# Designed miniproteins, single chains: the designs that were tried, part 80

Each design is a single chain, and the fold is of that chain. pLDDT is the mean over its residues in the fold that is shown.

## One batch from the design tools (miniprotein)

Design m2764
Fold by ESMFold2-Fast:
Structure m2764 (fold): chain A 65 residues (1-65)
Amino acid sequence: AEEKAREAAERARAGAEAARQSFLDAGDVTGAEKFYAYGERQAEAALEAARSGDEEAALRMYNES
């Protein structure tokens, strides 16, 4: 349900932040910004899928993030 999608979205966001930090540590600011934006979009898509009752789509987005 929505709770699982919310958890998936939060994990995707946390993963995006960790990856962003790795890019920053490597000096790749542009890569960090693009990856962070990607993670935010995946989290939003997962929440939309949950509102539609499509938990499988939400889980797929989590696994691909």
Scores: mean pLDDT 65

Design m2765
Fold by ESMFold2-Fast:
Structure m2765 (fold): chain A 99 residues (1-99)
Amino acid sequence: SLKEKLKQQSQFYANVSANLKKIADQVPSFSDFDLLVESSLLYMQSSIFETGKYPNPKLSDLYRKAADALDNGDKAKASDYLLQASKLEEEESKKLAEE
């Protein structure tokens, strides 16, 4: 049903949000941070379930901006974008859960 699909998407967003917060808070080094960001992006791509794709284009934009900041050596800016993505995912998860 539609409500079941919305609940599944809400849970997906909640899980990704929690992982992003952990990455942003526990960055060990530049190279490790870069690997964590790349791994998170690959994880998100592989965890898109059969019934759909990642629905929020603003999230994709924030992840890309984080990667771009890392390419420029700006770990603080990359961390900020990941935190923004985490907050947006929490908001989206909450919105989907209410429907």
Scores: mean pLDDT 59

Design m2766
Fold by ESMFold2-Fast:
Structure m2766 (fold): chain A 68 residues (1-68)
Amino acid sequence: SLEKKVQALGELLGINQADLDAVRGNNQAQADLFKQAAAAQDISQAYLVSAARAFELPQALLDQLELD
């Protein structure tokens, strides 16, 4: 399910469940949270997008991850 895929990427990035739940159903908020967590771990935006694709996240969320 989409929820499990989002949770799996969140777990990889060290994001807690409460923060993931707060952004549920909002592609922009989810992308912003993932970008913040990746930056905190010195993970590049390109690597983050690649990981999100590997977890089969939807294109709408991938597009938000590529925004500045």
Scores: mean pLDDT 82

Design m2767
Fold by ESMFold2-Fast:
Structure m2767 (fold): chain A 91 residues (1-91)
Amino acid sequence: PVSARDQEALALLGKVSEKAKSGELSDEEKLELHREIVLARYGREDVAEAVRDAYRLYLDYLRGVTSQEELDRAAKRAEALLEKARAEAER
């Protein structure tokens, strides 16, 4: 089961993502917010940067300027680092 803390973090990320899709935030603001949220949650720069890179590719994918393969590769990298950070945060 997902912890309450993880649920709150995911809800916050969802709200930021919706604002990003609505065009209320610049691309730079979207990338920085995702980085800051992950950094605040896990305290790890490598995880924050990987999530930021995955989100940048997600935005590029929505614009048709990158491939699904590139997005999938970045997402897998971010997921692997998030899994390790989650395990560390629960200790």
Scores: mean pLDDT 71

Design m2768
Fold by ESMFold2-Fast:
Structure m2768 (fold): chain A 76 residues (1-76)
Amino acid sequence: SLGAEMAGSALAAGSSTEKVLSYADEPTALELASAMEEKESGDGRAGGLTARMAALDYDPNGPGKEAAEYAVKYGS
């Protein structure tokens, strides 16, 4: 939960996907975010949504979900 809280806070502050996921230390979430970011990189659509979804995926049933949802709704 500490990692999820840190990830959520970084996400709300507008940090990059890499920075957000550095707190998660979750290989699956990191790989998913990296794959999505690489796809979007060529089209210029990389950004906050990928980071927010990655933070949500870190702990799908935990505190990270609330932080990510809050950031998506009120971080815009």
Scores: mean pLDDT 48

Design m2769
Fold by ESMFold2-Fast:
Structure m2769 (fold): chain A 84 residues (1-84)
Amino acid sequence: MDELLKEAEEHFRKAVELGQKALRAYNEGKLDEAIKLFKEAIEHFRRALELYREAGAPQDFIDRVETALKDMEELLKKLEEEKK
């Protein structure tokens, strides 16, 4: 249980850091780098969510995190359209 929470927190932290780097890259006009970083952030976010579920995090917290993940995935799709 404790190890799952620790691993979830680590993945969540990496996802946030990568997301921040992606936003900076986007603001600098580095669209390809931003897309790559957002994809990496999403994967870490997904892994964190899976581990939080296994660790028995509250359902309302899980629902909120799932909504944030969906919003980030929608943002990625918009950035990929901008690349076209």
Scores: mean pLDDT 81

Design m2770
Fold by ESMFold2-Fast:
Structure m2770 (fold): chain A 76 residues (1-76)
Amino acid sequence: SQIDELQRQLEQALENRKSVEKEIEELHKMYEEAKGVDEQRGEELKKRIEELENKLRALSQHMAELGTQIEKLREE
């Protein structure tokens, strides 16, 4: 069904979100280690974190859209 297809997409997006969240956590640990020791490395890590946070925002938006579509289909 269309609902099953959307639920599968939502599950895939959730897995992708968890993966990105783990990467952000690891980068934050690296940033704390670089902070006060290597300012250039710190700035590079901060930029990478910002890029992943932007990806996370896009994934969250996509998941919200999928959830709305599933709800609409269940009302019909």
Scores: mean pLDDT 85

Design m2771
Fold by ESMFold2-Fast:
Structure m2771 (fold): chain A 60 residues (1-60)
Amino acid sequence: SLSDKFSAALEALAEWARENGLDADALYRQHWRELLAIAEAAADVEAARKATREWMASLL
């Protein structure tokens, strides 16, 4: 479901933020619309996680 894919994207964001010493809550507030779009476009929860991590890395 979209809810499952979005939850996966949020989890990936939180994991990536911790790995890079960043505030996950702040990143979510700033980028939640982009995360939702990633979840909507993703084929499954694994694709949503990968796309989220790839997109976050592109912000560095």
Scores: mean pLDDT 85

Design m2772
Fold by ESMFold2-Fast:
Structure m2772 (fold): chain A 98 residues (1-98)
Amino acid sequence: EEREKAFEEDLKRIDAVLDAEGVSPEIRELIRQAVEHLRKAREAIEKGDYETARKHLDEAVELANRAIDLARKEGNVTAEFEAGSIVLAAAVDRVLLE
């Protein structure tokens, strides 16, 4: 519950920043999906399901990298930094699996 609320709070903060900066709906959706996969990966780690965790971490990185590419094409540095933060978080979580 507390962990679930932390992810929900982070997503709301990210959404608020992206809305304030006028980020495109496509980038926002990619970031939301990446955050959801990161959350599912952490849930799987807690349950000892490392195979499912790796799958969700890979999906989070793929979606976040796509958001970075699109943000760069649109010149949106805020979206690029937010998506980059998701890639870093996924890398940290992957270290916990090793």
Scores: mean pLDDT 78

Design m2773
Fold by ESMFold2-Fast:
Structure m2773 (fold): chain A 74 residues (1-74)
Amino acid sequence: MAEMEIEGDHATIRVENTPEASEDLAALLREAGARGVTRATVEIDTDDPEAVRRALAGLAARAGIREVEVVAAP
C-alpha cells in the first residue's frame, strides 16, 4: 500500500489515498527518522498537498525529520 525509498538523509514516500494512508505515513516517517532521514518527500493523490504537509509536520518533527515536502500524485 505504501512504498519508501531512502537515499542518504532523504526519504521518498509514496502512498495511495486510502483510509489507512495516515497510519502508513506515520509508521514510515518514524522508520525514516530512526534511519537518520532529515528530509522527506511524500507523494499522495490529494487536492491539497499543503494541508497534508501541515498534518504531517508534527509527526515528522517527532521523528527528527527537519523538512517535509508533499507532492500531489496524478
Scores: mean pLDDT 79

Design m2774
Fold by ESMFold2-Fast:
Structure m2774 (fold): chain A 91 residues (1-91)
Amino acid sequence: SSMLEKKVEELERKIRELEEEARRLYEEAKETKDIEKVKKAAELAKKGVELGKELAELLGQLTPEEQALADKIIENLVEELVKKFEEYLKK
C-alpha cells in the first residue's frame, strides 16, 4: 500500500541518518577520547536498531524468537558500546 511504502521509506531514511551520525560521533570519540560522544553515538545506534526492528516487523520478517533477541540486543546496546570504548582506552 502507498501508506506502507511511505512508512518504509521514512524508516529506512531515518535508520541511515542515525547510523551515519553514530559512526561519525564514535570515530570522533576515539580521536578525542571523549566518553560523552561515545554515549551519544551509542544512543543514536540504539534508536537506529529500534527503528530497524520496527521496519522488520512492518515487513513481517521477524519471528517471535527473533523479536525477543532484537529486544535484548536493543536493551544492552548502549552499555556494550560504552564498555567496548572503555576497553579501547586501556590500550
Scores: mean pLDDT 80

Design m2775
Fold by ESMFold2-Fast:
Formats: sequence, structure tokens, C-alpha cells
Structure m2775 (fold): chain A 110 residues (1-110)
Amino acid sequence: LREEFLQALSRFYRLAQELTPDELIEAVREFLARLPPEVQAKFKPIYDRFIKEVREAAKAGDQEALDRAIGRFVAELYRVLKTLTPEEQEHVLAVLRELIDRMEEKIKER
């Protein structure tokens, strides 16, 4: 993947740690919904797992488990991104940048 993807994923990882679990779940849900259906299908299994792990960590009050869930999700995003066509990758990068902007706006509005 291009360096721009690694920069975007790194920025997502940092910002995700500053959101509440509910805000993070909502942000990732909106991200998935904005992807083309064929790309959504590839990300859905990692999304479903991420939501379960985030909900479980939040119930337990386990910050380490939450950080681990975020890290795993980013690693899984990277693996799926490498399987996409260049056109699909560019679309995901654009949507990921929009997600990052919205996450920054939420943090700023507090």
C-alpha cells in the first residue's frame, strides 16, 4: 500500500482512542455504509468482530482490551486493503479520510 494509507490508518488509530466506545462504533458503522457493496462485503466480518470486541471491552471497563480491539481492527483493515484493486483502494482511502475528519470534529466539539 502507498504511504498515504499507512498515515491514514495511523491517524485513525490515534483518534479512535480519544472517542467513547459508542462514538467509535458509530464512526466505523458510517465508514462501512459509505463503501461500495462489494467492498462492504469484504470488510463486514472484521467490522462485526470489532463491534463485539469494543462492546465487550466497554462493559468490562477494560481500556487495554479496547486498545487491543482498535489495534486489531487497524491491522485487519490493512490486510483487506492489500487484497483490493487500486480503484477500490482509492475509494476506501477517500472514505477513510472523511471518517478521520468526522472523528476530529467530534473531539473538537467536546
Scores: mean pLDDT 84

Design m2776
Fold by ESMFold2-Fast:
Formats: sequence, structure tokens, C-alpha cells
Structure m2776 (fold): chain A 72 residues (1-72)
Amino acid sequence: MLEKAAKEMAQSILDSLAPWPLEKQAKILKKMLTLAGNPEAAKKAEEAAKKGNWEEALKILTETLTETLRKQ
């Protein structure tokens, strides 16, 4: 349940970034995850986004959001 919700949220975030250049998408993802208190996930998501590896970025966001939702 939580993982499914997290995946849907992660997909929505990535879809909202799609109109921007890859470099800007990567920077926005890094800032969002850093502000959420997960700088390690922020670094991994930035690298994935810079490479255009959206499957990896989706996985990182889903895992990070699942952990955040589990803590609340």
C-alpha cells in the first residue's frame, strides 16, 4: 500500500519535471530530496537524472518516499 502510493507520487514528480532540461530536472530532484532530509538519495537521483535514467530515478524516489511515509 505505502509503496504503491510512493510510486504514484514519484511518477507524478518526474512527470512534472519532464518539460525542463535534464540538468535542471537533476538539480530540482537533488534540492527536493536534500530538503526532505535525504542527501544520499538526492545525490543518487541527480546522477540518474543527468544520465537520463528515469527508471533508476523513479526507483530512488519511490524508495525515499516509502521510507518518509513509513516514518509518519
Scores: mean pLDDT 79

Design m2777
Fold by ESMFold2-Fast:
Structure m2777 (fold): chain A 83 residues (1-83)
Amino acid sequence: VEELLAKKKEAEEAIAKGEVLEKKGKEILKIGKELLEKGADPAIATGIILDGIGLIIEGELLKKRGEKLLEETEAELERLLKG
């Protein structure tokens, strides 16, 4: 049971870290879009936009991995409680 609680904590931490990365990526994406709209160098603005998108993707993948681990851990806990 202690091993399942450790996995649950790991899953929750992965989800939290993914949310932070996604939020940071969205902020960077917004900055890049605002720079492009205000007539900044398109190459620089596009680079910032791509960096923001990259962080959003990384955050989303980390969240999905954490959500899957949480689901698997909760299923294992439910199996132990039913048996």
Scores: mean pLDDT 83

Design m2778
Fold by ESMFold2-Fast:
Structure m2778 (fold): chain A 63 residues (1-63)
Amino acid sequence: SAAEAAARRRVRALEQVADMNSDNLDVLQQARELLLQLGRQVPAVRADVERALEHLDKILEKL
């Protein structure tokens, strides 16, 4: 669906933001919150969100 495609693009964009801002705690925390919201709003992309959150949490652990 168009909503699922848009949500997957949003997950990918948030992953890129996290990678580009791996030393910026505020940006990483905002990206994390947006990923959590996206997973709640579009359950079909939950697996993509969970993968992105695991990646982001590993970045946060290194701060």
Scores: mean pLDDT 86

Design m2779
Fold by ESMFold2-Fast:
Structure m2779 (fold): chain A 110 residues (1-110)
Amino acid sequence: KEKEEIEEKKKQIDENIKRLKELAEKLKAIVEEGLDKEENAEKAEKIEEEMQKILNELKEYLNDPKTAEYTKQQIKKLIEELKKKYEETQDPVYAVMIDALEKILASYEK
């Protein structure tokens, strides 16, 4: 039963990582269209707010000793994937995401 509860939490962590990837791609598309357009700036702000909510949920899993190590592993995998995308595209959205995720990891490795 305890093992099943941990596996369910791991599934939620995986879903949060997937959602962050989807939001990063949406943010990239809006930034490419131009933030000088007020409508695009508003859309970007809403995406950033949703991303921040997911980052806060991941922080909760990092504070849980039962899921902390798995969450760290998933964030490290995401950082590696984003670094590859940044090398391929040079898109600043990936650089900003990498920095944010690395700062989260640094805060929880203390």
Scores: mean pLDDT 83

Design m2780
Fold by ESMFold2-Fast:
Structure m2780 (fold): chain A 99 residues (1-99)
Amino acid sequence: RRQQLVDEAQRYILQASKYVQQGDYFQATDFLVQASRLLKQAGLDGTSFYVMMAAQYVSNGDFKDASDYLRLGSRYADKQGATGVSRALRQTSKVLEKK
């Protein structure tokens, strides 16, 4: 169950990255919120918190702060062995840095 939740969260983070690239920040925010909830259910509470904070900043148009929070989430995910989530968060952070 944990691995299924982690894999689903990774997919949602990558979808959020695509929506950021398209300028659809409403969809990007929704996917980040859903990913955060899945990460919390998987026991990745620290990563979940940072992803939820990033979602709030994306919703407000504060892309630099959103990028910084996703980078923090990536580090926590890596420490918890969620390497796929870590890479997805780092990718989304890089996309937000360019906005």
Scores: mean pLDDT 88

Design m2781
Fold by ESMFold2-Fast:
Structure m2781 (fold): chain A 72 residues (1-72)
Amino acid sequence: MAERLARMAKSLGVPVSAAEAAADPAGALDRILAAAEREIDALVAAGRLSAAEAAELRERLRAYFAAQRERL
């Protein structure tokens, strides 16, 4: 599981190592979610996503990450 969190973090440019994810998987998950939400905000600011599309994507991400947290 820690390696998957580290890979997700790397894809979002978040500096989370596999060791950090192993030591605090919930904290790593929170950092990855926060980074993903910032990317959505950046896409809205750039005009690449509408506010409605961004809201739907944030809801899906939060649900996904909540499910991942419950599996920790």
Scores: mean pLDDT 77

Design m2782
Fold by ESMFold2-Fast:
Structure m2782 (fold): chain A 81 residues (1-81)
Amino acid sequence: VSQASQYIDNGDYQTALRLAQQSLSQDPNNIDSLSLLGLALYLLGRYQDASRYYQRAADIARQQGLDVLSDFLDQQSQRLS
């Protein structure tokens, strides 16, 4: 996850996307991995895909009682759809 964030900063969105997907394969409900995947997709111009991953992250955050984070992620998803 930390390495994937560094690739975002360096403009290597494809590598960041791959690392986020790898992290998500180990923990499919990891909010940080879902959010990072959404961000990488957004930076690649894949807005519909980014919206879907932000929505999944928002749903999981809400289930965990992280209402502020859930509302933020839901707003990101709605803005991109």
Scores: mean pLDDT 80

Design m2783
Fold by ESMFold2-Fast:
Structure m2783 (fold): chain A 87 residues (1-87)
Amino acid sequence: MEELLRLVRELLEALRADDRERAAALADELAKRTKTEEDERLLETAFIAALLGISVGTLLRMEPAEREEARRRALELLRAWRAERAA
């Protein structure tokens, strides 16, 4: 979990800095580490936490309804970020 969270944060930082080579290398590393359905869920949790600027622990301590709302907010932020980058 902690290693995946670190890689996710580094990937987001590389993407924000427009460091395509570093972003690609980090994306490849994340793909190599997401081998199971459980790993995919952990990766999703790490991405949501990183996008919202909160800890994974905070997300995991949320009630199911709060966690679902956090997921929706993270997806909206990701969509807005992708639109900004495309412009």
Scores: mean pLDDT 72

Design m2784
Fold by ESMFold2-Fast:
Structure m2784 (fold): chain A 93 residues (1-93)
Amino acid sequence: SEEELYKEARKLIEEMRKAAEAGDVQRLVDIGRKLIELAKKLTPEQVEEIAREVQRLADEYLAKDPTSPVAQAVARIALELNELALEKRIEKE
């Protein structure tokens, strides 16, 4: 089910892209929470890959308007995922 969890994480990232396009900040936050909870069950390498994808989405919206609520919400989710990836890397043994 680790492969299934990783596929669900990928689907959540696609839902985040759609929410960002719609300007739906609350939906972004809700999807981000689900993604972070799911990421806790993944390997450090998988979380790093997910964090990289969400960071790319954050960078796209920050480049358009760094003050937009959408850009700030995605950037916050990316930060939390990067922090989780680092934590898992340190605790991996």
Scores: mean pLDDT 87

Design m2785
Fold by ESMFold2-Fast:
Order: sequence, then C-alpha cells, then structure tokens
Structure m2785 (fold): chain A 96 residues (1-96)
Amino acid sequence: MEEKAREEARKMGPEFEKSFLRTMELLGRRLGLSRDETYRLGLEAVKQTMENMKTVLGETIDSLRQIADDTDRYIKEHGQELKELKDKAAEEHKKK
C-alpha cells in the first residue's frame, strides 16, 4: 500500500510527495493505525485530492481568464480616454 500511495502522491510533484509522507507518519502515530491502514487511507485521500485539485485548477484558470479580461477592458477604457484627449488637443490647435 505504501508504494502505491507514494506513486500517486508523486504524480502531484516531489514537494507534495514529501508533505504526504510526513502527514501519513504523523496521522499513523496520532490515530494508532498500522502502516498498511494509514497508507490505504492515504491512497484514497491522494486520489480524492487529485480530483479536488482538478476542480481547483479549473477555478484558478477561470479566475486568471477573468483577470486577463478585466485588464483588457481597462486598457480599452484608457485607450478611449487617450483618444478623447488627442481629439480635444487637435480641436484646440485649430482654434489658435
């Protein structure tokens, strides 16, 4: 069970694997579970975490797209203000 849980955690990256192993050791000690029981629960938890991470990454991508859209809108709004200032300057030049 430990090896399978480690392989699943490794798919999420080396820092996650390290954190996962420390968490499993801590939980096994505190809950009085056997190593096999701890890593069996850990394997299920890692699989659930991967599914949750897919959801969170999707939400993060959506948030980043919103920020990009908001930035583009801001640039377009400032572009309009710059155009209006340029048009006013041109009209003032014609009056002199």
Scores: mean pLDDT 73

Design m2786
Fold by ESMFold2-Fast:
Structure m2786 (fold): chain A 68 residues (1-68)
Amino acid sequence: SEADEFERQLLAAYALAAARLSPAQTARVREIVEEAARIYHETGDAALALAEFRRRLQAAFPDLRLDL
């Protein structure tokens, strides 16, 4: 399901951030994850939450490629 994909992509982003980013950058990834989770909680729309998560992550880390 899209909810399962959303959760998996959030976990993957966290794992990649922990391996490749500084503590400060990892904190920024956490903020993006929390905002995406808030959108999902408020709207019930996993596809919208996933799209906003990807958009915000790319905006914050434009040079970082993630296998999401």
Scores: mean pLDDT 75

Design m2787
Fold by ESMFold2-Fast:
Structure m2787 (fold): chain A 92 residues (1-92)
Amino acid sequence: DVEEAEKFAKEAVERMRRAAEEAVAAARASTSVEEQRALAERLRERTGEIVKELAKKAEESTPESKKILAEAIQEVVAITAEALAEIYEIAQ
C-alpha cells in the first residue's frame, strides 16, 4: 500500500534527521577528536540500520511503493553525508 510506504519512509527519514542532528550537536559539544570520530562511526552504523529497514520493506512492496522507499533511502544517505561532512569539519 502506497500510504503505508509513505508513512514508513517519512518516519525513517525523520529518525535519520534526529540522529544526524544529535550527532552533530554532540560533536560540537566535544573537545575530543577521537570522540567526534566515534560519533561519526555511530552515525554511519545507524544509517546502515535505517537503510536495511527501508530496503527490506521495499522487497516486500509493490513497484510504486518500492520507488517511494528507494527515494527515502537516497534522502537518508544525503542527510548522513551532510552530517558526516559537518562532524569531520568540527574534528579538524
Scores: mean pLDDT 88

Design m2788
Fold by ESMFold2-Fast:
Structure m2788 (fold): chain A 65 residues (1-65)
Amino acid sequence: DLEKIVEAAKEILKMIRDGASEEELRRKAEEKGTPWIIALKWVIDEGLDEKDLEKLLEEERKKRK
């Protein structure tokens, strides 16, 4: 579910701003499950920021409309 992945990615971005390490984020992903694992790849591997995530949600809304 795209919305759950975006929420996870926003939480990851907040933790990165607060000084969290990649190891801490991966540990949290094991606790939270698949949406967090996907979100970690988006933020860490692809470099998506909060504005990129907002764009993804707007495009999803257009598809549903």
Scores: mean pLDDT 77

Design m2789
Fold by ESMFold2-Fast:
Structure m2789 (fold): chain A 59 residues (1-59)
Amino acid sequence: MKEEIIKKLLSGDKEKIKEAIEKMKKLPVDEVDEIMAEVIEELEKEGRLKEMREAFEEV
């Protein structure tokens, strides 16, 4: 799997996300779709989306 791209997207770093997007545009559409689906699914399963909100919203 495209772990490098997935990790950059899950990082939440804008610069890393931009690099991941640029790499995805060089890939076949089917692979890009799978990467996007996996990223969203992983965020939900691991609770990273909720964790990021809680971390910054705690203030």
Scores: mean pLDDT 67

Design m2790
Fold by ESMFold2-Fast:
Structure m2790 (fold): chain A 71 residues (1-71)
Amino acid sequence: APTIGEALKLTIEKSPIDSAASGVAVLLRRDPSALEGLSVEELKKLLDAMRELGAPQDVIDTLEAIIKKKE
């Protein structure tokens, strides 16, 4: 079975922009640590995708904080 990280990658790559951004925002708002299982490289790609999708600044800040904590 795919991991949460693999499922998120597939969702971002294959789903409509609005649904992918919404799913990630809900996950981060419920449990920011849920994404700590992803590598720094994976998190940076997710951050870039969220910026392109126009995600709220609070979601961007949360992703940046997780990346900084893992570095």
Scores: mean pLDDT 67

Design m2791
Fold by ESMFold2-Fast:
Structure m2791 (fold): chain A 59 residues (1-59)
Amino acid sequence: GREKIIDELMARLGLSRKQAEDVIKILENTELKDAIQVLMERLGLSREQAILAVSIFLE
């Protein structure tokens, strides 16, 4: 569920709860093909962090 994704994003990427919620909001409102670029540009994630965030969201 949503809380599991938040917890995983915080634990594995070192994000705050607010940043983890922002990741989920972006991924719910962005086409998956564009998601990595949008996460990097809007949240300052590295490419590897953005890829991991998408992977966590899809599991």
Scores: mean pLDDT 85

Design m2792
Fold by ESMFold2-Fast:
Parts: structure tokens; C-alpha cells; sequence
Structure m2792 (fold): chain A 75 residues (1-75)
């Protein structure tokens, strides 16, 4: 079952900040594993993050399970 909760601008900003910190932490490791430049990985991850944030703003709701898992993973 999909439980939806309203997403607020505060939630979006918090998620964006945590995802940006995760990019900074994991981009080098991912670049090493894929054999590509870290700058390329950072650019792609940032573009995906911006697309996700834009989608969240258009959709007033997000899955509660996704939100809770994201908060747990980015602690």
C-alpha cells in the first residue's frame, strides 16, 4: 500500500541539503567504481537531484515510506 504525505518546502530543502551532502561524500567513490571523472559524476548526480526536487514541487505529495527511508539513509 502507498501512503502519501504532503510535502512542504521545508521538507524539500532538508532533503536537497542531505542529498547534496551525500553527493559530496559518495561521488568520489562512485567515480572510482565506474572509472570516470568525479566532476562528471557530480554533474550527473546534481542534475538528477534538481529534477527530483522539481518533480516533488509539482507533486504536492510524496510516499511516506520513501520520505522515512530517505531520512534514515541520510542520517
Amino acid sequence: PLELVPVTEEHIKRIEKLLQQAIDKYAQQLANELGVDVATVRKQMKADLEAMVAAMRKQKYISKNVLEKLEELLK
Scores: mean pLDDT 72

Design m2793
Fold by ESMFold2-Fast:
Structure m2793 (fold): chain A 95 residues (1-95)
Amino acid sequence: AAQAEHDALVTGFREKELEDVKKEAEEVIKRLQDLAASGTPEQAAEAQRIRDELEKTMKEGLEKAKDPQTSAEGLKEIGDAVREAKARLDALEAA
């Protein structure tokens, strides 16, 4: 009984974490696309680079997240990539 309840709670928590991280990644990607369209050539080039790197890490992290053995690692990789992309984007917008 306790094991089944624990497994259900862990699954629900992981699904919420994955949804929250995906939403944050989508917001960062949109900001990078907007900057690539409206910024200077230098800002556009760097925004494209940040987006390509984030999209690659998202793809790899999402594949890891499908496997219960690697789901925590995949979520961490996506979260770290989103935070790094956000910091780089903020610095690029400030320039």
Scores: mean pLDDT 77

Design m2794
Fold by ESMFold2-Fast:
Structure m2794 (fold): chain A 82 residues (1-82)
Amino acid sequence: HMDLDIYVALAEIVYGIDLANNTLTPEQAAEMRELVDKLREAAENGDKETVIEYLEKMAEVAREAGDTESAKILENILEKVK
């Protein structure tokens, strides 16, 4: 639980950086926010598999947005959670 919460917090920080840098479209920003909310819920439930799934989806959205740096950070978080 605590380890998953740390990874969720890191993903939230990445999302916040993307918002601050205005790298996401409004649609991509809304999708990322929903993914972060689902990620938090899964972590609260100790659902590691669902945490992995939503982190992977966040990395995909970052890549689609052309934010390779954020995608790489999310992929590194993914490797640590697995």
Scores: mean pLDDT 77

Design m2795
Fold by ESMFold2-Fast:
Structure m2795 (fold): chain A 97 residues (1-97)
Amino acid sequence: SELEEGVELAENLNREELEKKLEEFGKAGKYEAAAVLLLVLEKGLSAEKAREVVLLQREGYRLTLEGGPQSELDELVERLGEILGESVEELLRRAEA
């Protein structure tokens, strides 16, 4: 998957190589792979934590579209906040952009 491609690159490439791959993925519309690289580069997350964030964002988007339980959305948002620190509202704005 795009997500696993981004994770594998984040584990194996240096910062300069990841910056080039981020641009490439953005141009190709591979937004989940790009999101993994962006989280590693901008937030200093490990590849595993970046994968967890993207999976939580995917599930949050699915729950929002399906009108899922607010309690599940709240739990996902709280978990995202734990991984990224104090930036829960900023994270949600970035996921929408």
Scores: mean pLDDT 78

Design m2796
Fold by ESMFold2-Fast:
Structure m2796 (fold): chain A 95 residues (1-95)
Amino acid sequence: MEVEVDAEAQAAAEELRAYALELLEKHGKMTEEAKEWVEQLAEDLAKALSISDPALREEILTLARALVEQYVNSGQPLSEELQAVRERIRERIAA
């Protein structure tokens, strides 16, 4: 399916990306794998937000922020929970 990424969704994804990178640097967890994970999450988030109504956008942003915090605190970037939510976002893009 074609997904139009609007400017507001792109800006929100960029803010999340900046927030995630700042937390990773602050906690000394800035690795290439972590950067790649954040970049992929931001791309998926921008697309998901572009097809979502305002209420769903708030839920998606809240979940994405919580995932970033959990990832930074746990040090387990590829936990099943994190992968499951990322796949859920991808499924929303494909629907």
Scores: mean pLDDT 69

Design m2797
Fold by ESMFold2-Fast:
Structure m2797 (fold): chain A 90 residues (1-90)
Amino acid sequence: MSEGEREELVTLVERTKNEVLKYLKEGKIDKAIEVLDDALGKIISTLKSKGEEELAKKVESLKKQALDAIRNKDIKKLEEIMNQIIQLIK
């Protein structure tokens, strides 16, 4: 995967983090879940298509943890997990 492709995915994760946090602050839990699931699903699919299978598996695990954090309204844990995804893709 090229450096430019990594930067594009990092930008998508950062935008997703901001959008999800906005919905959580507004109490829109279902919308926060939908946005996170759709965005990370697309990222995982992209990583698999580029042969980054190990990285895709790590992001899949973190996605499950992030969805649980949203359901539990654990904003701090969600932010930590999203930052871990950003760091893994960089």
Scores: mean pLDDT 86

Design m2798
Fold by ESMFold2-Fast:
Structure m2798 (fold): chain A 59 residues (1-59)
Amino acid sequence: GARAGRTAAGVVQASTGIPAEVVEATDTRITVRVGDAEVTAPASLDAGEAAALAYRAGA
């Protein structure tokens, strides 16, 4: 959901120093942008897993 997306963006930004933002958050998916990359993750992932996916796509 929306909370998981925002938390994931915050974790990526805190751990990497790269600006991260929530592009979209729904009941089924979360989309996070890191640098020029966007990653969509299932809402069933926890915030740490979503952040790791966003970081790998953005780095």
Scores: mean pLDDT 62

